# Designed miniproteins, single chains, continued (4), part 45

Each design is a single chain, and the fold is of that chain. pLDDT is the mean over its residues in the fold that is shown.

## One batch from the design tools (miniprotein)

Design m13531
Fold by ESMFold2-Fast:
Structure m13531 (fold): chain A 88 residues (1-88)
Amino acid sequence: KYAEALRKIIEKAIEEEAKINNKKLSDKEFQDKVNAYIKQLEAVTGASLGEIAKAMIAKLKKGLPYLKETDPEAAEKAEKLLKELEEL
């Protein structure tokens, strides 16, 4: 489940990058970019996508009280992200 959630976040990021660069990606080009990015993340971290997502969620939950005091807007975005990750 955590791997699926993080994959969706990566997919959205690549889609937005394509929009900014005014590029229309084929389904194959899109999936190739997503898979390449995931492979790079796993290679750099030495962890699976699911393990990376789980670690990110744990850190975000632990940091959330500090974010609420220092950056309320970032805290709201983080809470939305946690909700989306828990629904997937």
Scores: mean pLDDT 75

Design m13532
Fold by ESMFold2-Fast:
Structure m13532 (fold): chain A 125 residues (1-125)
Amino acid sequence: SVADLIEDYLNQLFRGEAPLVRYAAPGELAPDTLARLIYRGNLRQILLNPNRPWSREMALAVAFATGLYLLAERGQPTPLVDGVFDLTGRESAETRARADAAIREALGLSVEELAEELVRYVEES
């Protein structure tokens, strides 16, 4: 599953610390919140701002973007990286369509489905 892939890459990146579990609490991380963050193109801004303090939402967004970036670099379609990291604007119908297209091309999921899988992974870990 996508959750298994994200887990593998995160465990490699963070040396088995499972950092998402440290920021996840039951009911605090909604898939809707993560999907909105992706649609607004905040992932690139979070990744490119090393001085921004980590919050639960930022930890999820960074882990999500890192997982997708590593998947793209290790043989997943390049359009995923370009599509996700080029989305720097506010949430709009165009931004949502671009994010959905990029995620679907790379992983075969919608942004909402991927957000649900990531939240499920965090809450079940």
Scores: mean pLDDT 49

Design m13533
Fold by ESMFold2-Fast:
Structure m13533 (fold): chain A 64 residues (1-64)
Amino acid sequence: VIKAKEVVITDEGIKVTLLDGSVQTFPWSELRGFQYDAKKKILTLFPKNASPISYQFEKLVIDP
């Protein structure tokens, strides 16, 4: 599990800000799906062409 400062879910995809301030962007077109555990604050992403990635985050923002 990778620790992140913030996850932002938008209509274009998911943006993850890591502890070092770097941002990783996952467009919806590149994801098979995602899984969210609210109690543990873990977001697991399932890329179409890569292994699953799990992030534990402090903040979650959903952009309608």
Scores: mean pLDDT 79

Design m13534
Fold by ESMFold2-Fast:
Structure m13534 (fold): chain A 94 residues (1-94)
Amino acid sequence: MDDVMDVLGQGTSANQDQFVNSFMTLPTSDQINFGNNMISGAQSVQQSNPDIQDQIDQVIGQYQQAIGLINQGNIQDSANTFFDGHIQMHQTLQ
């Protein structure tokens, strides 16, 4: 999990392949916990930034879709969906 968060901490400079590979090594429980943490983080940003609530709602929806993909066993697509949402969040905040 720390390796996954360290990659995302690079913002828009984050390496997608490094993120996906690290995410796929996590146990399913840690993948779900990661997704829930991403949603909680996005919700906190949304509460602090009322002018961009709709854009952040879209990112939260992507994170919820990524959790759904984990439950379907589609871990690689889940990881890519989390990464795309993370990049969109950073672009929305800039």
Scores: mean pLDDT 80

Design m13535
Fold by ESMFold2-Fast:
Structure m13535 (fold): chain A 64 residues (1-64)
Amino acid sequence: MSLGARVRELSRLSGYSRAAVRRALRIGAQASGASQTEVADAILRQARAGKQSAREILDTLLSL
């Protein structure tokens, strides 16, 4: 799955625009030292597990 496909999925799950998702992934990557793909995969795993919504995680990243 490409980074673009992950961004589309996170946009659908969160209601955020693709631009907002990409900004959140850049912030998350910079803060964690992980790649944007790794950050996106971590968010998708947490959302799938029902632990946090994709929107809640992206809101947190956008507030950094």
Scores: mean pLDDT 86

Design m13536
Fold by ESMFold2-Fast:
Structure m13536 (fold): chain A 77 residues (1-77)
Amino acid sequence: KIKEELLKIILESKSVSELVSKISELLGKSKSSVRKALTEVVNELMEKYNIKANSLEDALKKVPVDELVEKLLEKLL
């Protein structure tokens, strides 16, 4: 199922570029659309949970992955 594949991609990707490329392929969306949605969702979750991070890669390790998956699918589908 698409949620399970997206969760796997988020947990196994070693860089933002790899993550964006794999999500782009999975959902059939452009890399620019995926990067924009990813940045917006991560920033929203950081604000909601008062998370501080030095980079997008650091933030991805700190945000709740279940909500990240749900919000990404909402924005990209």
Scores: mean pLDDT 83

Design m13537
Fold by ESMFold2-Fast:
Structure m13537 (fold): chain A 77 residues (1-77)
Amino acid sequence: GLKGRVILLDKHLRLAVVEFDEPATSLKEGQRVLVTNLVTGEQVEAVVLKVEERSALLQFLEPTTFRVGDRVEVRPA
């Protein structure tokens, strides 16, 4: 999967921006993904709302304990 870091987080809206170590060419808007927190082991499903070259805006489907700076891996759900 794509590895990256949470650079922005809105816990109330369940939104996160993840910046990836490599281009996000495998991600598409509207795609469901599984986000794994590589620090905590927490896994949560999200919907890709927007993709840039090396970042994505994700909507989490449930509340998370994620924090800005957490290393994550994103895979198709």
Scores: mean pLDDT 88

Design m13538
Fold by ESMFold2-Fast:
Structure m13538 (fold): chain A 56 residues (1-56)
Amino acid sequence: GNAAEGAGEAAYLLGLVSEEGARAASQAKDPDEAARAAEKISGPRGGRAVYQLASL
């Protein structure tokens, strides 16, 4: 999709990754660990959203 579609999806998925999930991801040492933590909570789309944000 285009950038606007990706941004909307990422914002929505970040909302699904609860504050507690975001905190767990922030304790990871790298984007892959952060994505794994988010994926365990919100599934593969949560992991992708966190990885995309951590890569910015």
Scores: mean pLDDT 56

Design m13539
Fold by ESMFold2-Fast:
Structure m13539 (fold): chain A 78 residues (1-78)
Amino acid sequence: MDEKLKKIKKLLESYGGKYDLIEKSPKDRAKILYNALKSAQKMKYTKEEKKIKEDIESLKKQYPKVYEEVEKELKEKE
């Protein structure tokens, strides 16, 4: 497994993912998920991309405006 992908998975599990989603602000979770998605897409990690998209959809259901705002901000920076 790629070291970068391992780091992304640890971030999702510890900060934006399964284990710390409640403790992180919705905006911070959106930033982590957006960056993880772009990394997975760039590296063509299709399984990881699918999982991240599912996490993003869950976040969008709970905080629809937050993810859209973060995605717009991060797209403009790239």
Scores: mean pLDDT 67

Design m13540
Fold by ESMFold2-Fast:
Structure m13540 (fold): chain A 65 residues (1-65)
Amino acid sequence: THHGTVVGADATTFDVEADGQRNTGRVVQEHPHLLAGEIVAGPYAGGGVLVPRAGWRPGGPALIL
């Protein structure tokens, strides 16, 4: 599990920086307070990612699974 920061986001994709490395995620499922996604590019590709909906912006927190 890696703590990350959202560095870019649109409606379906987002970039997350964790441990100094940039990863690209794709939204798979939306929940009322949480977006669940999959990392599709970067060092953590194939991992899951969770982003609070309030964090769907640069500087927001993300958790890579």
Scores: mean pLDDT 75

Design m13541
Fold by ESMFold2-Fast:
Structure m13541 (fold): chain A 66 residues (1-66)
Amino acid sequence: ASAQARAVEAQGEKLAEDYRNGLLTSIEAANKSVQATAALMEASTPEQRARIAEAVGRGVAEALAE
């Protein structure tokens, strides 16, 4: 995996933990995740962007499902 993909996954995990700790609402966590993904995707190829988006979406969905 690229360094960008790993960074996005780590950011997604942090946002999920902040949500679980009550520091963020689900909407705030989702918005921050989208913004972080968009910034990292700007430097990525189209193929990498698609995979990063899938990985982040899956990670956040799994983490927020209680």
Scores: mean pLDDT 63

Design m13542
Fold by ESMFold2-Fast:
Structure m13542 (fold): chain A 87 residues (1-87)
Amino acid sequence: ASQETAEALIKQIEKDYAGVPKEQLALVYYEAALELAKGGKYDEAAVLYKKGKEIEKETGYTGGDELANKILTILKQNGQEKLAKEL
């Protein structure tokens, strides 16, 4: 269920942001992950966080650090320290 939801969101982001420079997609994935984490959707947030981090590694983009840290903070504050450690 959570993985299917995350995969559907990834497909939607790829569709909505088709033609956007790849480095900007990292921010889009982190923003989506942050909103999911705020809503208690921690497993889905982790999947989108990993996608954003993957894009940063591929493009060399580093502007996502603030959003990435906010996501990890929310996960830790809500007892999801194991998920945060895997990210």
Scores: mean pLDDT 81

Design m13543
Fold by ESMFold2-Fast:
Structure m13543 (fold): chain A 60 residues (1-60)
Amino acid sequence: MSKEEALKELEEKDRELVRKLALGEISADQAQALGDELIKEYAEKLGLTPEELRKLASEQ
């Protein structure tokens, strides 16, 4: 998987979490925990730290 593909997947999954939170399907605490797990998973996939990935995502 390319860096661009991984970032797109991460963004799509994060948007799904935000949508579920907005619809009341999950709590804010659950959304945060799931979001943290996504960052960790994709950071490992890309050979980055979670902090590096968060910075990269916020640069968009």
Scores: mean pLDDT 78

Design m13544
Fold by ESMFold2-Fast:
Structure m13544 (fold): chain A 88 residues (1-88)
Amino acid sequence: DLEAEIVASLALMVLSVAINEAKRRGDEETAKALEEYRDKLAQAFNAGDYEKMAEILREAAEFAESKGWTDVAKALRILAEKIEELIK
């Protein structure tokens, strides 16, 4: 599904941008955690496991929210919801 592939690619991009911003701020702990979520997301995407991708994105959104990264959390949650709609 091309639409699901586009959504997955956007999610990986959002995480990469957030990782770079965390590194720019010197927040290496947040950067490392986001890198772990990005790696898990890439693995789920490569496996075609859309349900797992949505789960990982929701977990990453909750983590971002807990760190005060509200815009990142919102973006990741929207992408998770989009994947969930596509696999319905």
Scores: mean pLDDT 86

Design m13545
Fold by ESMFold2-Fast:
Structure m13545 (fold): chain A 87 residues (1-87)
Amino acid sequence: MELFRRAATWDDFQALLVLLSYQEKEGISLEELVRLAREAGVSERVLRLFEALERIERKYGREVAALLLYRYASGELSLEEVLAAAE
């Protein structure tokens, strides 16, 4: 179970890096980026994680968001734990 969870979170991490890179380079709004990503077939799980990390960055700063993303990608945190941190 842990290996499949790590593989899934690694795929999510790579998708998130692409979304973050695209947002920074194009200056696109969060709402527009989420819409385009959904049209491109990015999973709802990745979109939920992306929105949660944006909220964490706004509330706690970029370093905290980056740390939580890294911990998620390494399999240390679940999606639910990242979503809870965004509250």
Scores: mean pLDDT 69

Design m13546
Fold by ESMFold2-Fast:
Structure m13546 (fold): chain A 76 residues (1-76)
Amino acid sequence: SSAEEELRNILNETGKKLNELVANNASEEEIKKVAEEGKKRIEELAKKHNVPKDTLDTWLGVLEGELKEALEILKK
């Protein structure tokens, strides 16, 4: 699989888990744990495909944005 396909799968799986946790009023700690697991998967994917730091930073930025959105929804 391409790095982009594997990234999309990681983001989709992590996003689905984050959405389920938000829908169930899960703790901030549980949400951060799921995001941290997604981050580790993205870092290992980048290592596997010899991805440049700038590209990895972009990928991690997408996940960080999803985490921020999930935490903001819980705050309301």
Scores: mean pLDDT 85

Design m13547
Fold by ESMFold2-Fast:
Structure m13547 (fold): chain A 66 residues (1-66)
Amino acid sequence: AKEEIIKLLEEARKQNPSLAPALDRLLEGIKKGMSPELILRQLEELSKHDPRFKPLAERIKEILKK
């Protein structure tokens, strides 16, 4: 799950460079031991201000349910 989330965030960063600062912070967090559930919570919060984060939050939610 953690490795899949890291890859997903890295792909999103490449697709939307303007989102890189927020995504890089989440990538650093998960690599340093932040839980996948906390990453999801952070993305859900970000999606309230920028809808481009919503598809990322939904994909991570699917990964965590599998």
Scores: mean pLDDT 80

Design m13548
Fold by ESMFold2-Fast:
Structure m13548 (fold): chain A 86 residues (1-86)
Amino acid sequence: KKEKIEEILKKLEELREKAEEEGDYELAELLEKLEELIKSGKLKEKAQEINSLLVEMGKLAYEKGRYDLIEELDEIAKKLSELIKS
């Protein structure tokens, strides 16, 4: 479980750095909020907040034509869902 959380956090950090490089500070802020929720260790308690952030980020990615980012966010959502269910 720890290794899977670390993999998700690394991926979120990569996406946040890329968003900052592209000047997408709104997306970078949402990614940072998601990282903080995951780091809290309360995935089940924060499940609704996590889902809300993922939906908001997905909408921003869609509006910006960032379909590559939508795929990355979907993979993160699937991994988080598995961790929440366990």
Scores: mean pLDDT 81

Design m13549
Fold by ESMFold2-Fast:
Structure m13549 (fold): chain A 115 residues (1-115)
Amino acid sequence: GPLERIPPEEAERRARELIEEAEKLSEDKEKIGLSASYMTAAALVAISSGDERVIKETKIELAKLNLKEAKLHGDGNSAQLSVNLLEQAGATEELKDVVDEAQAIVDEVKKKLGL
């Protein structure tokens, strides 16, 4: 069946709480997988609202957190996910600086891997 729709204001609040939990884990490289699980839950909560504004804003905040984790840990997967989330949000032009910084990390990691 379809995902249960929750009110946009409640979805935004719940997504923010989940992002705050993910951010608490962001500095610990061993907890990045758990942080990613909280971020996935935040995205699903936002999507379940059916509100395009809540979905867009949540994806932007998730992209920023993924970039933060990419910068802290040199993680190309987090950097790539930051770019992908901004593309999904339609925010690549308004957040070009975030896209460019994330892409630079992706490119650096690929060079280090000989890709």
Scores: mean pLDDT 88

Design m13550
Fold by ESMFold2-Fast:
Structure m13550 (fold): chain A 78 residues (1-78)
Amino acid sequence: SLEEEIRKKLEEQLDKLGKSKEEKEKALNVKTLEEIEKLEEEIQELVLLAFGILGAAEGKIDQKLVDYMRELELKRLA
């Protein structure tokens, strides 16, 4: 599923950043934007991107905001 693919990609990125299992679990289990803001700054953008994409696909987040966040993150990673 899209959700499982995005979750797997997020976990891979967190692993590359050398995050602990605790930090990965926190990032993968967040449910709200407020919880994401409490995460370490390095992973906030990755988690926001992942959840933005999932939220848009499920109609929970405005597609325009997801596109904006995706462009910012992809521009940073390029």
Scores: mean pLDDT 65

Design m13551
Fold by ESMFold2-Fast:
Structure m13551 (fold): chain A 58 residues (1-58)
Amino acid sequence: MGRVRAINQAKNALKNVTGKENIQKIQDLIKQGEQAKTPEEGRELALQALKAAQEAAK
């Protein structure tokens, strides 16, 4: 549940982000998280995407 949940949270946070560059950066982090070889690596990347999306939405 950790990786999938973190990815879904990042995707939901991305919906509140504006700006092409911010959207692209966060989408790239989500994609890397989904493609990560381990659940731990994927969760870390998804949490980075979530944090970036929350900061960009301010």
Scores: mean pLDDT 79

Design m13552
Fold by ESMFold2-Fast:
Structure m13552 (fold): chain A 87 residues (1-87)
Amino acid sequence: MWQVPQELVDEWKAYMAALEPKLEELLEKVKEYEKELEEFEEKLLEESREKLLAAYEAGDHRGAYEIVKEMVERFFKKLEELAKKKE
C-alpha cells in the first residue's frame, strides 16, 4: 500500500496548469511528429522506471514526484526541439 499525499497531488496540478498554455501550443505545432513523441515518451518511462520503483519501495513520495517532474521537463524539451524543426 502506497498513497501519494494530497499536497503533492495539488502541487503537481499547479505545476502542470502553469505549463498548459505552452504545452498546448507546442503539441499543436508538433502533431506531425506524434509517433516520434510516443516513442520518446516510452523510452523516457523505461529510463526512469528503476528510479520510480526504488522511490515507491522506499515510500519516498517527494523523490517520486521529482523523478516524474524531471521526465515532464525532458518531454517538454523534446517538444521544443520538434517545434523548431517545423519552423
Scores: mean pLDDT 76

Design m13553
Fold by ESMFold2-Fast:
Structure m13553 (fold): chain A 85 residues (1-85)
Amino acid sequence: MTTEEAARAAAKGLVEKDLELAEAAVEAAKDNPYAHLAALGLLDALRAGATPEQVLAGAKEGAESSSGGSKKAAEAVAKGIEEHL
């Protein structure tokens, strides 16, 4: 699973408040560290009761303040949320 695919699946879970979908995305992404990071961050946000808008704002800030794979993971999270709003 790519980082974008994992972020899209987990972001759909966040927007729809579907915990099982977000958990499935994390499990499917476990063999790719940045895909797993993106999906797990979205699952943790859903479990914490964060809104999609709050997570989107945080992901955009994270993308601006990070580099490399972490920046790409944050960009994928933001894109995934925007696709499902």
Scores: mean pLDDT 86

Design m13554
Fold by ESMFold2-Fast:
Structure m13554 (fold): chain A 80 residues (1-80)
Amino acid sequence: TLEEIIERLREIKEQTSDPVLQRLTEQAIEAIENKDVFELEVVLGMLGIVIGVSKLINDEELKKQAEDIRRLVEEAIRLL
């Protein structure tokens, strides 16, 4: 459900120390609440950039967190 996706996104936001991921998770939650699929697609694009950067700097934790957020956002888009 969308409610479960929002809860999981909030958990990741609280667990991550990365300010970009904190902002992207907050943006995704707001977009889900507003049923704004276009904004969720923007968040997906930004997460792709974060994943690319994490690979370049060999930050496995950042990569894992960004991939988890991306998966939840993709699921939210499918449910909207």
Scores: mean pLDDT 85

Design m13555
Fold by ESMFold2-Fast:
Structure m13555 (fold): chain A 57 residues (1-57)
Amino acid sequence: SEREELAEKLSSEEQKEINREIGEELRDIGEAVGEALRRRRQGLPEEKIVVGKGVYG
């Protein structure tokens, strides 16, 4: 129904805003994880991953 279509459209707009913020954080985390994997492949010891104010590892 049209009401259901409007509700889905609204939740889509809300999801876009949320995804924008999540995407930014995930990108930073992905870069840190990529660096850690690169170090592991080089036979270097694992280091704690630091992204912004977060520490992972």
Scores: mean pLDDT 66

Design m13556
Fold by ESMFold2-Fast:
Structure m13556 (fold): chain A 85 residues (1-85)
Amino acid sequence: MSEELEQKLLEKRRELAREIAEELDLAALSFTIKLMTTNPEVAKEWLRRMGVSEEEIKEVEKFIEENPNPSDEELRELAREILER
């Protein structure tokens, strides 16, 4: 109930908020890549809005052609690689 406790709670909340934000970005991109299997036109539009390049979109299309039922782990790995570029 002191200022010290409040500062520690704020620091912990900020750390968790950053981890959550990073996880949400990864989840959003992973979901959009998965959407390529059902709605490729909508998925490509969303990838462009997220700042994914046309070359990376073609890489995603090729990944889906080679992996028509990708696992969540495979989607997450591709999404991570794109976000780290």
Scores: mean pLDDT 81

Design m13557
Fold by ESMFold2-Fast:
Structure m13557 (fold): chain A 72 residues (1-72)
Amino acid sequence: SEAARRARLRETLKKMNELMSKPIDELLEEFAKKYNLPTPEEAREYLRKKVGLKDDDPETIIKTVIVQELLD
């Protein structure tokens, strides 16, 4: 139903906004925990190798990549 679809969209957007409001360090810690990586530094290295994340990428791009992986 349309009402159920709108409710699902609202919850998805809420979760995405909550994650996007977090600093990169916290997002890397959550990513490390989800993928059983020992440190946030190893999480960043994993993302660099897997999705080609560059050190010069804008902060918003870095956050978007991490948030997408966390919601996947």
Scores: mean pLDDT 80

Design m13558
Fold by ESMFold2-Fast:
Structure m13558 (fold): chain A 59 residues (1-59)
Amino acid sequence: SKEEYIKRVKAIADFLENMGHKEAAERFREIAEKLPELTDEESKEAYLQAMDEAVRLAK
């Protein structure tokens, strides 16, 4: 659901901030704030992109 994707994107932002990636974390928090205006499909896509970026930054 849209609410679930919003929660997951926010969790990814918190994770990135904890790792010192403050700019990336802020960017994903802004995305999460806009998710209520998107469709479920767009929200899922945003979550998947956040996951991919988090994996790259975790290296």
Scores: mean pLDDT 78

Design m13559
Fold by ESMFold2-Fast:
Structure m13559 (fold): chain A 56 residues (1-56)
Amino acid sequence: SKELGQQHEEFGKEALEKGDFESASENYELSSKHYERSGDLESSKKYLEKSKEVKK
C-alpha cells in the first residue's frame, strides 16, 4: 500500500542518518515494492534506485 511505502521510506531515511546502510537499503526496497503494489510506479523506481545507491 502507499501508506506502507511512505513508512518504509521514512525508516530508510532514519537508517541512513544513523549510518546503517544495510537497513536503509532494505527499507528502500520495501518502500519500492509497496509503491509498486499501490500503482505508484514512479515512486517505486525512485526508491529502488535509492536502495541500490546506499549499498555502494
Scores: mean pLDDT 81

Design m13560
Fold by ESMFold2-Fast:
Structure m13560 (fold): chain A 98 residues (1-98)
Amino acid sequence: SLMERLKEALRRFVDKLLEKGLITEEEAEEIYRLLDEGRLEEAADLLWRSVYKTLEKIKDEKKRNELLIEVTQEFHELLVEAEGGFELNPERLAKRLL
């Protein structure tokens, strides 16, 4: 289902953020719990609050902005992949392109 694909995409994104040191293991565990409970909106909210909290500690404004752009792009790519794994509605695609 789309929900299961989104859960998997969000878990994968959390794994990447943890690997990059942009969230803590404790924050990752809380996000995983929310995902397991089907609370996707709350999981996404906690994820981005945790990322912003870490980025705010970076004193180099240029480096902070570069990381924000990088993680935002990775997030969008994972969501597109999750949505692309669902049968694309040709009517929705046509409306987006027109």
Scores: mean pLDDT 76

Design m13561
Fold by ESMFold2-Fast:
Structure m13561 (fold): chain A 81 residues (1-81)
Amino acid sequence: SKNEEAIKKVAEELGIKLEIKAEAELTDDQAVALVLTLKELHEQGKLKKGDKLELELSKNDTPAQVRAKLEEAAEKVRKEK
């Protein structure tokens, strides 16, 4: 899956370990939403180098739902001390 590999590469460049559990191959719209959200959360300081995230994606997740899931995963990492 080219989309999954591209997303993981962006996460690695930001120093983030991202594990994606997807029911099916990610759509281009889902991949774009993930990449933009990762960069935005990193810019906001909500994701930092060394963070580990697990993300479960449905084949029916909209770009907005993908963004929300990633934001929720980032919040969980920040709340765990």
Scores: mean pLDDT 80

Design m13562
Fold by ESMFold2-Fast:
Structure m13562 (fold): chain A 89 residues (1-89)
Amino acid sequence: SMARSREHAREVARFFLREAPKELLKEVKKRLEEAKKNKDEELVKLLEETIKLLEEIIEMIERGEFSDEYSKLEDEVLKNLVKINELLK
């Protein structure tokens, strides 16, 4: 089902965000360059917004800041990553 596929994608995204956040950022930036080359304006906008959120969450992780604001930002990042995955199908 779509719901199970989204849940699985979210769990995979959370794993990479927690285990290798800088590598995840690098992969998202690579996807942005591909989207720009393909002139996919909707995907470009979503990837640019996601990169900004990833840079913010990485700074919070590096500062050891795991606040309520971190949890909200993590949720937003995961929602965007799931949406990016769906648009790449």
Scores: mean pLDDT 83

Design m13563
Fold by ESMFold2-Fast:
Structure m13563 (fold): chain A 92 residues (1-92)
Amino acid sequence: SPKIEELVKKYEAGEELKDERERLALAYYYALQAYQYKKLGQEEKAEELYKKAEELKKKLSKENQEKFDEFVKELEEDLPTPLEKLLKELGL
């Protein structure tokens, strides 16, 4: 997603994401990437990516933290909602 590529670039450059929808979207992306690296046996990279997702989660409302936690649960069950659908629900 071009939007996710933009958000990754801003966040990795140390820019603050002031839109909560963008923070939630990027948290979903990092959690999904962490899950993919974990399945490849790259546990250290997976942990690094998940720490980025958790940092973004801390800046979310309780409602959006619960949405993030539900997505992480879906990842653990190998049945995640597609990221494209989550982005559309956020209007991104």
Scores: mean pLDDT 86

Design m13564
Fold by ESMFold2-Fast:
Structure m13564 (fold): chain A 85 residues (1-85)
Amino acid sequence: MAQEAANLLVAGRLHVVAGEITGDPADFEAAVGTYRKAAELAKQAGDEELLNEAIRGLEYVASTAERLGHQDVAKRAREAAEEAK
């Protein structure tokens, strides 16, 4: 569980970097889905550090997507962050 969550945090960060380079909302949507899965696995593992990292990742996606004009993605990222808490 914890190792899978950690692997997904890395994957989520890569999707964020791709979205920042491409400006494509699909890359940010992939980041949201990946961080949501990481948060779920971190909760199941009882790993608060990994959970907090996943939540911060979702909050970063929300802020970045909003700055780039992707309001729907930003909304989904914020909802995912609140669900993870």
Scores: mean pLDDT 85

Design m13565
Fold by ESMFold2-Fast:
Structure m13565 (fold): chain A 100 residues (1-100)
Amino acid sequence: MEERRRRIERLLERLANRENVLEALDELQVLLKEEAELLEKTFGGKLSSADDIIEALAKELGEDISEFHELRAQPDNNKEARVRAARLAMELLLKFLEKQ
């Protein structure tokens, strides 16, 4: 299996098990930044935010991301909303990579 896919699956498992959640969220930010640089080449446009990345992936896959937008509208101190949004983002990214 691809190292990128395995890294995403590992992060999803850690978030689901609530293990080192803050460290997993930090790793997720790094991963999304790396993926943004690769996806910009694929989509031919700048992806300036995590939300831009997720919207581009959802459009490509035909997936509904209304729950993601609702979770992103929550206060920054809502840890549960942050974890759930991160998991949805990772699941969407994993689906995109599986299609490639």
Scores: mean pLDDT 72

Design m13566
Fold by ESMFold2-Fast:
Structure m13566 (fold): chain A 87 residues (1-87)
Amino acid sequence: SQQQAEQARKQALEAISELAGQTTLVADIGSPETAQRFFDGLDEVLAQFSQALASKDRYTLLQQTRDQAERLAREARDAALDALRAR
């Protein structure tokens, strides 16, 4: 439904915002390899979000975009924590 699609869009945006908010942490603490994976993943998520908004299957695609953004945010956070513990 339209309401479900709007809720999915909002949730995807919130997940993307959380992911993007980790950019400084990843740049300052992450290894070059971790930073590259993070920025590639962020670019992919942003592209998927834009494509989802134009799709007839946008509800499903927005949920997938949210899941990917949340996964990348967890991976970035875990990598930053590991780097801090190694100091």
Scores: mean pLDDT 80

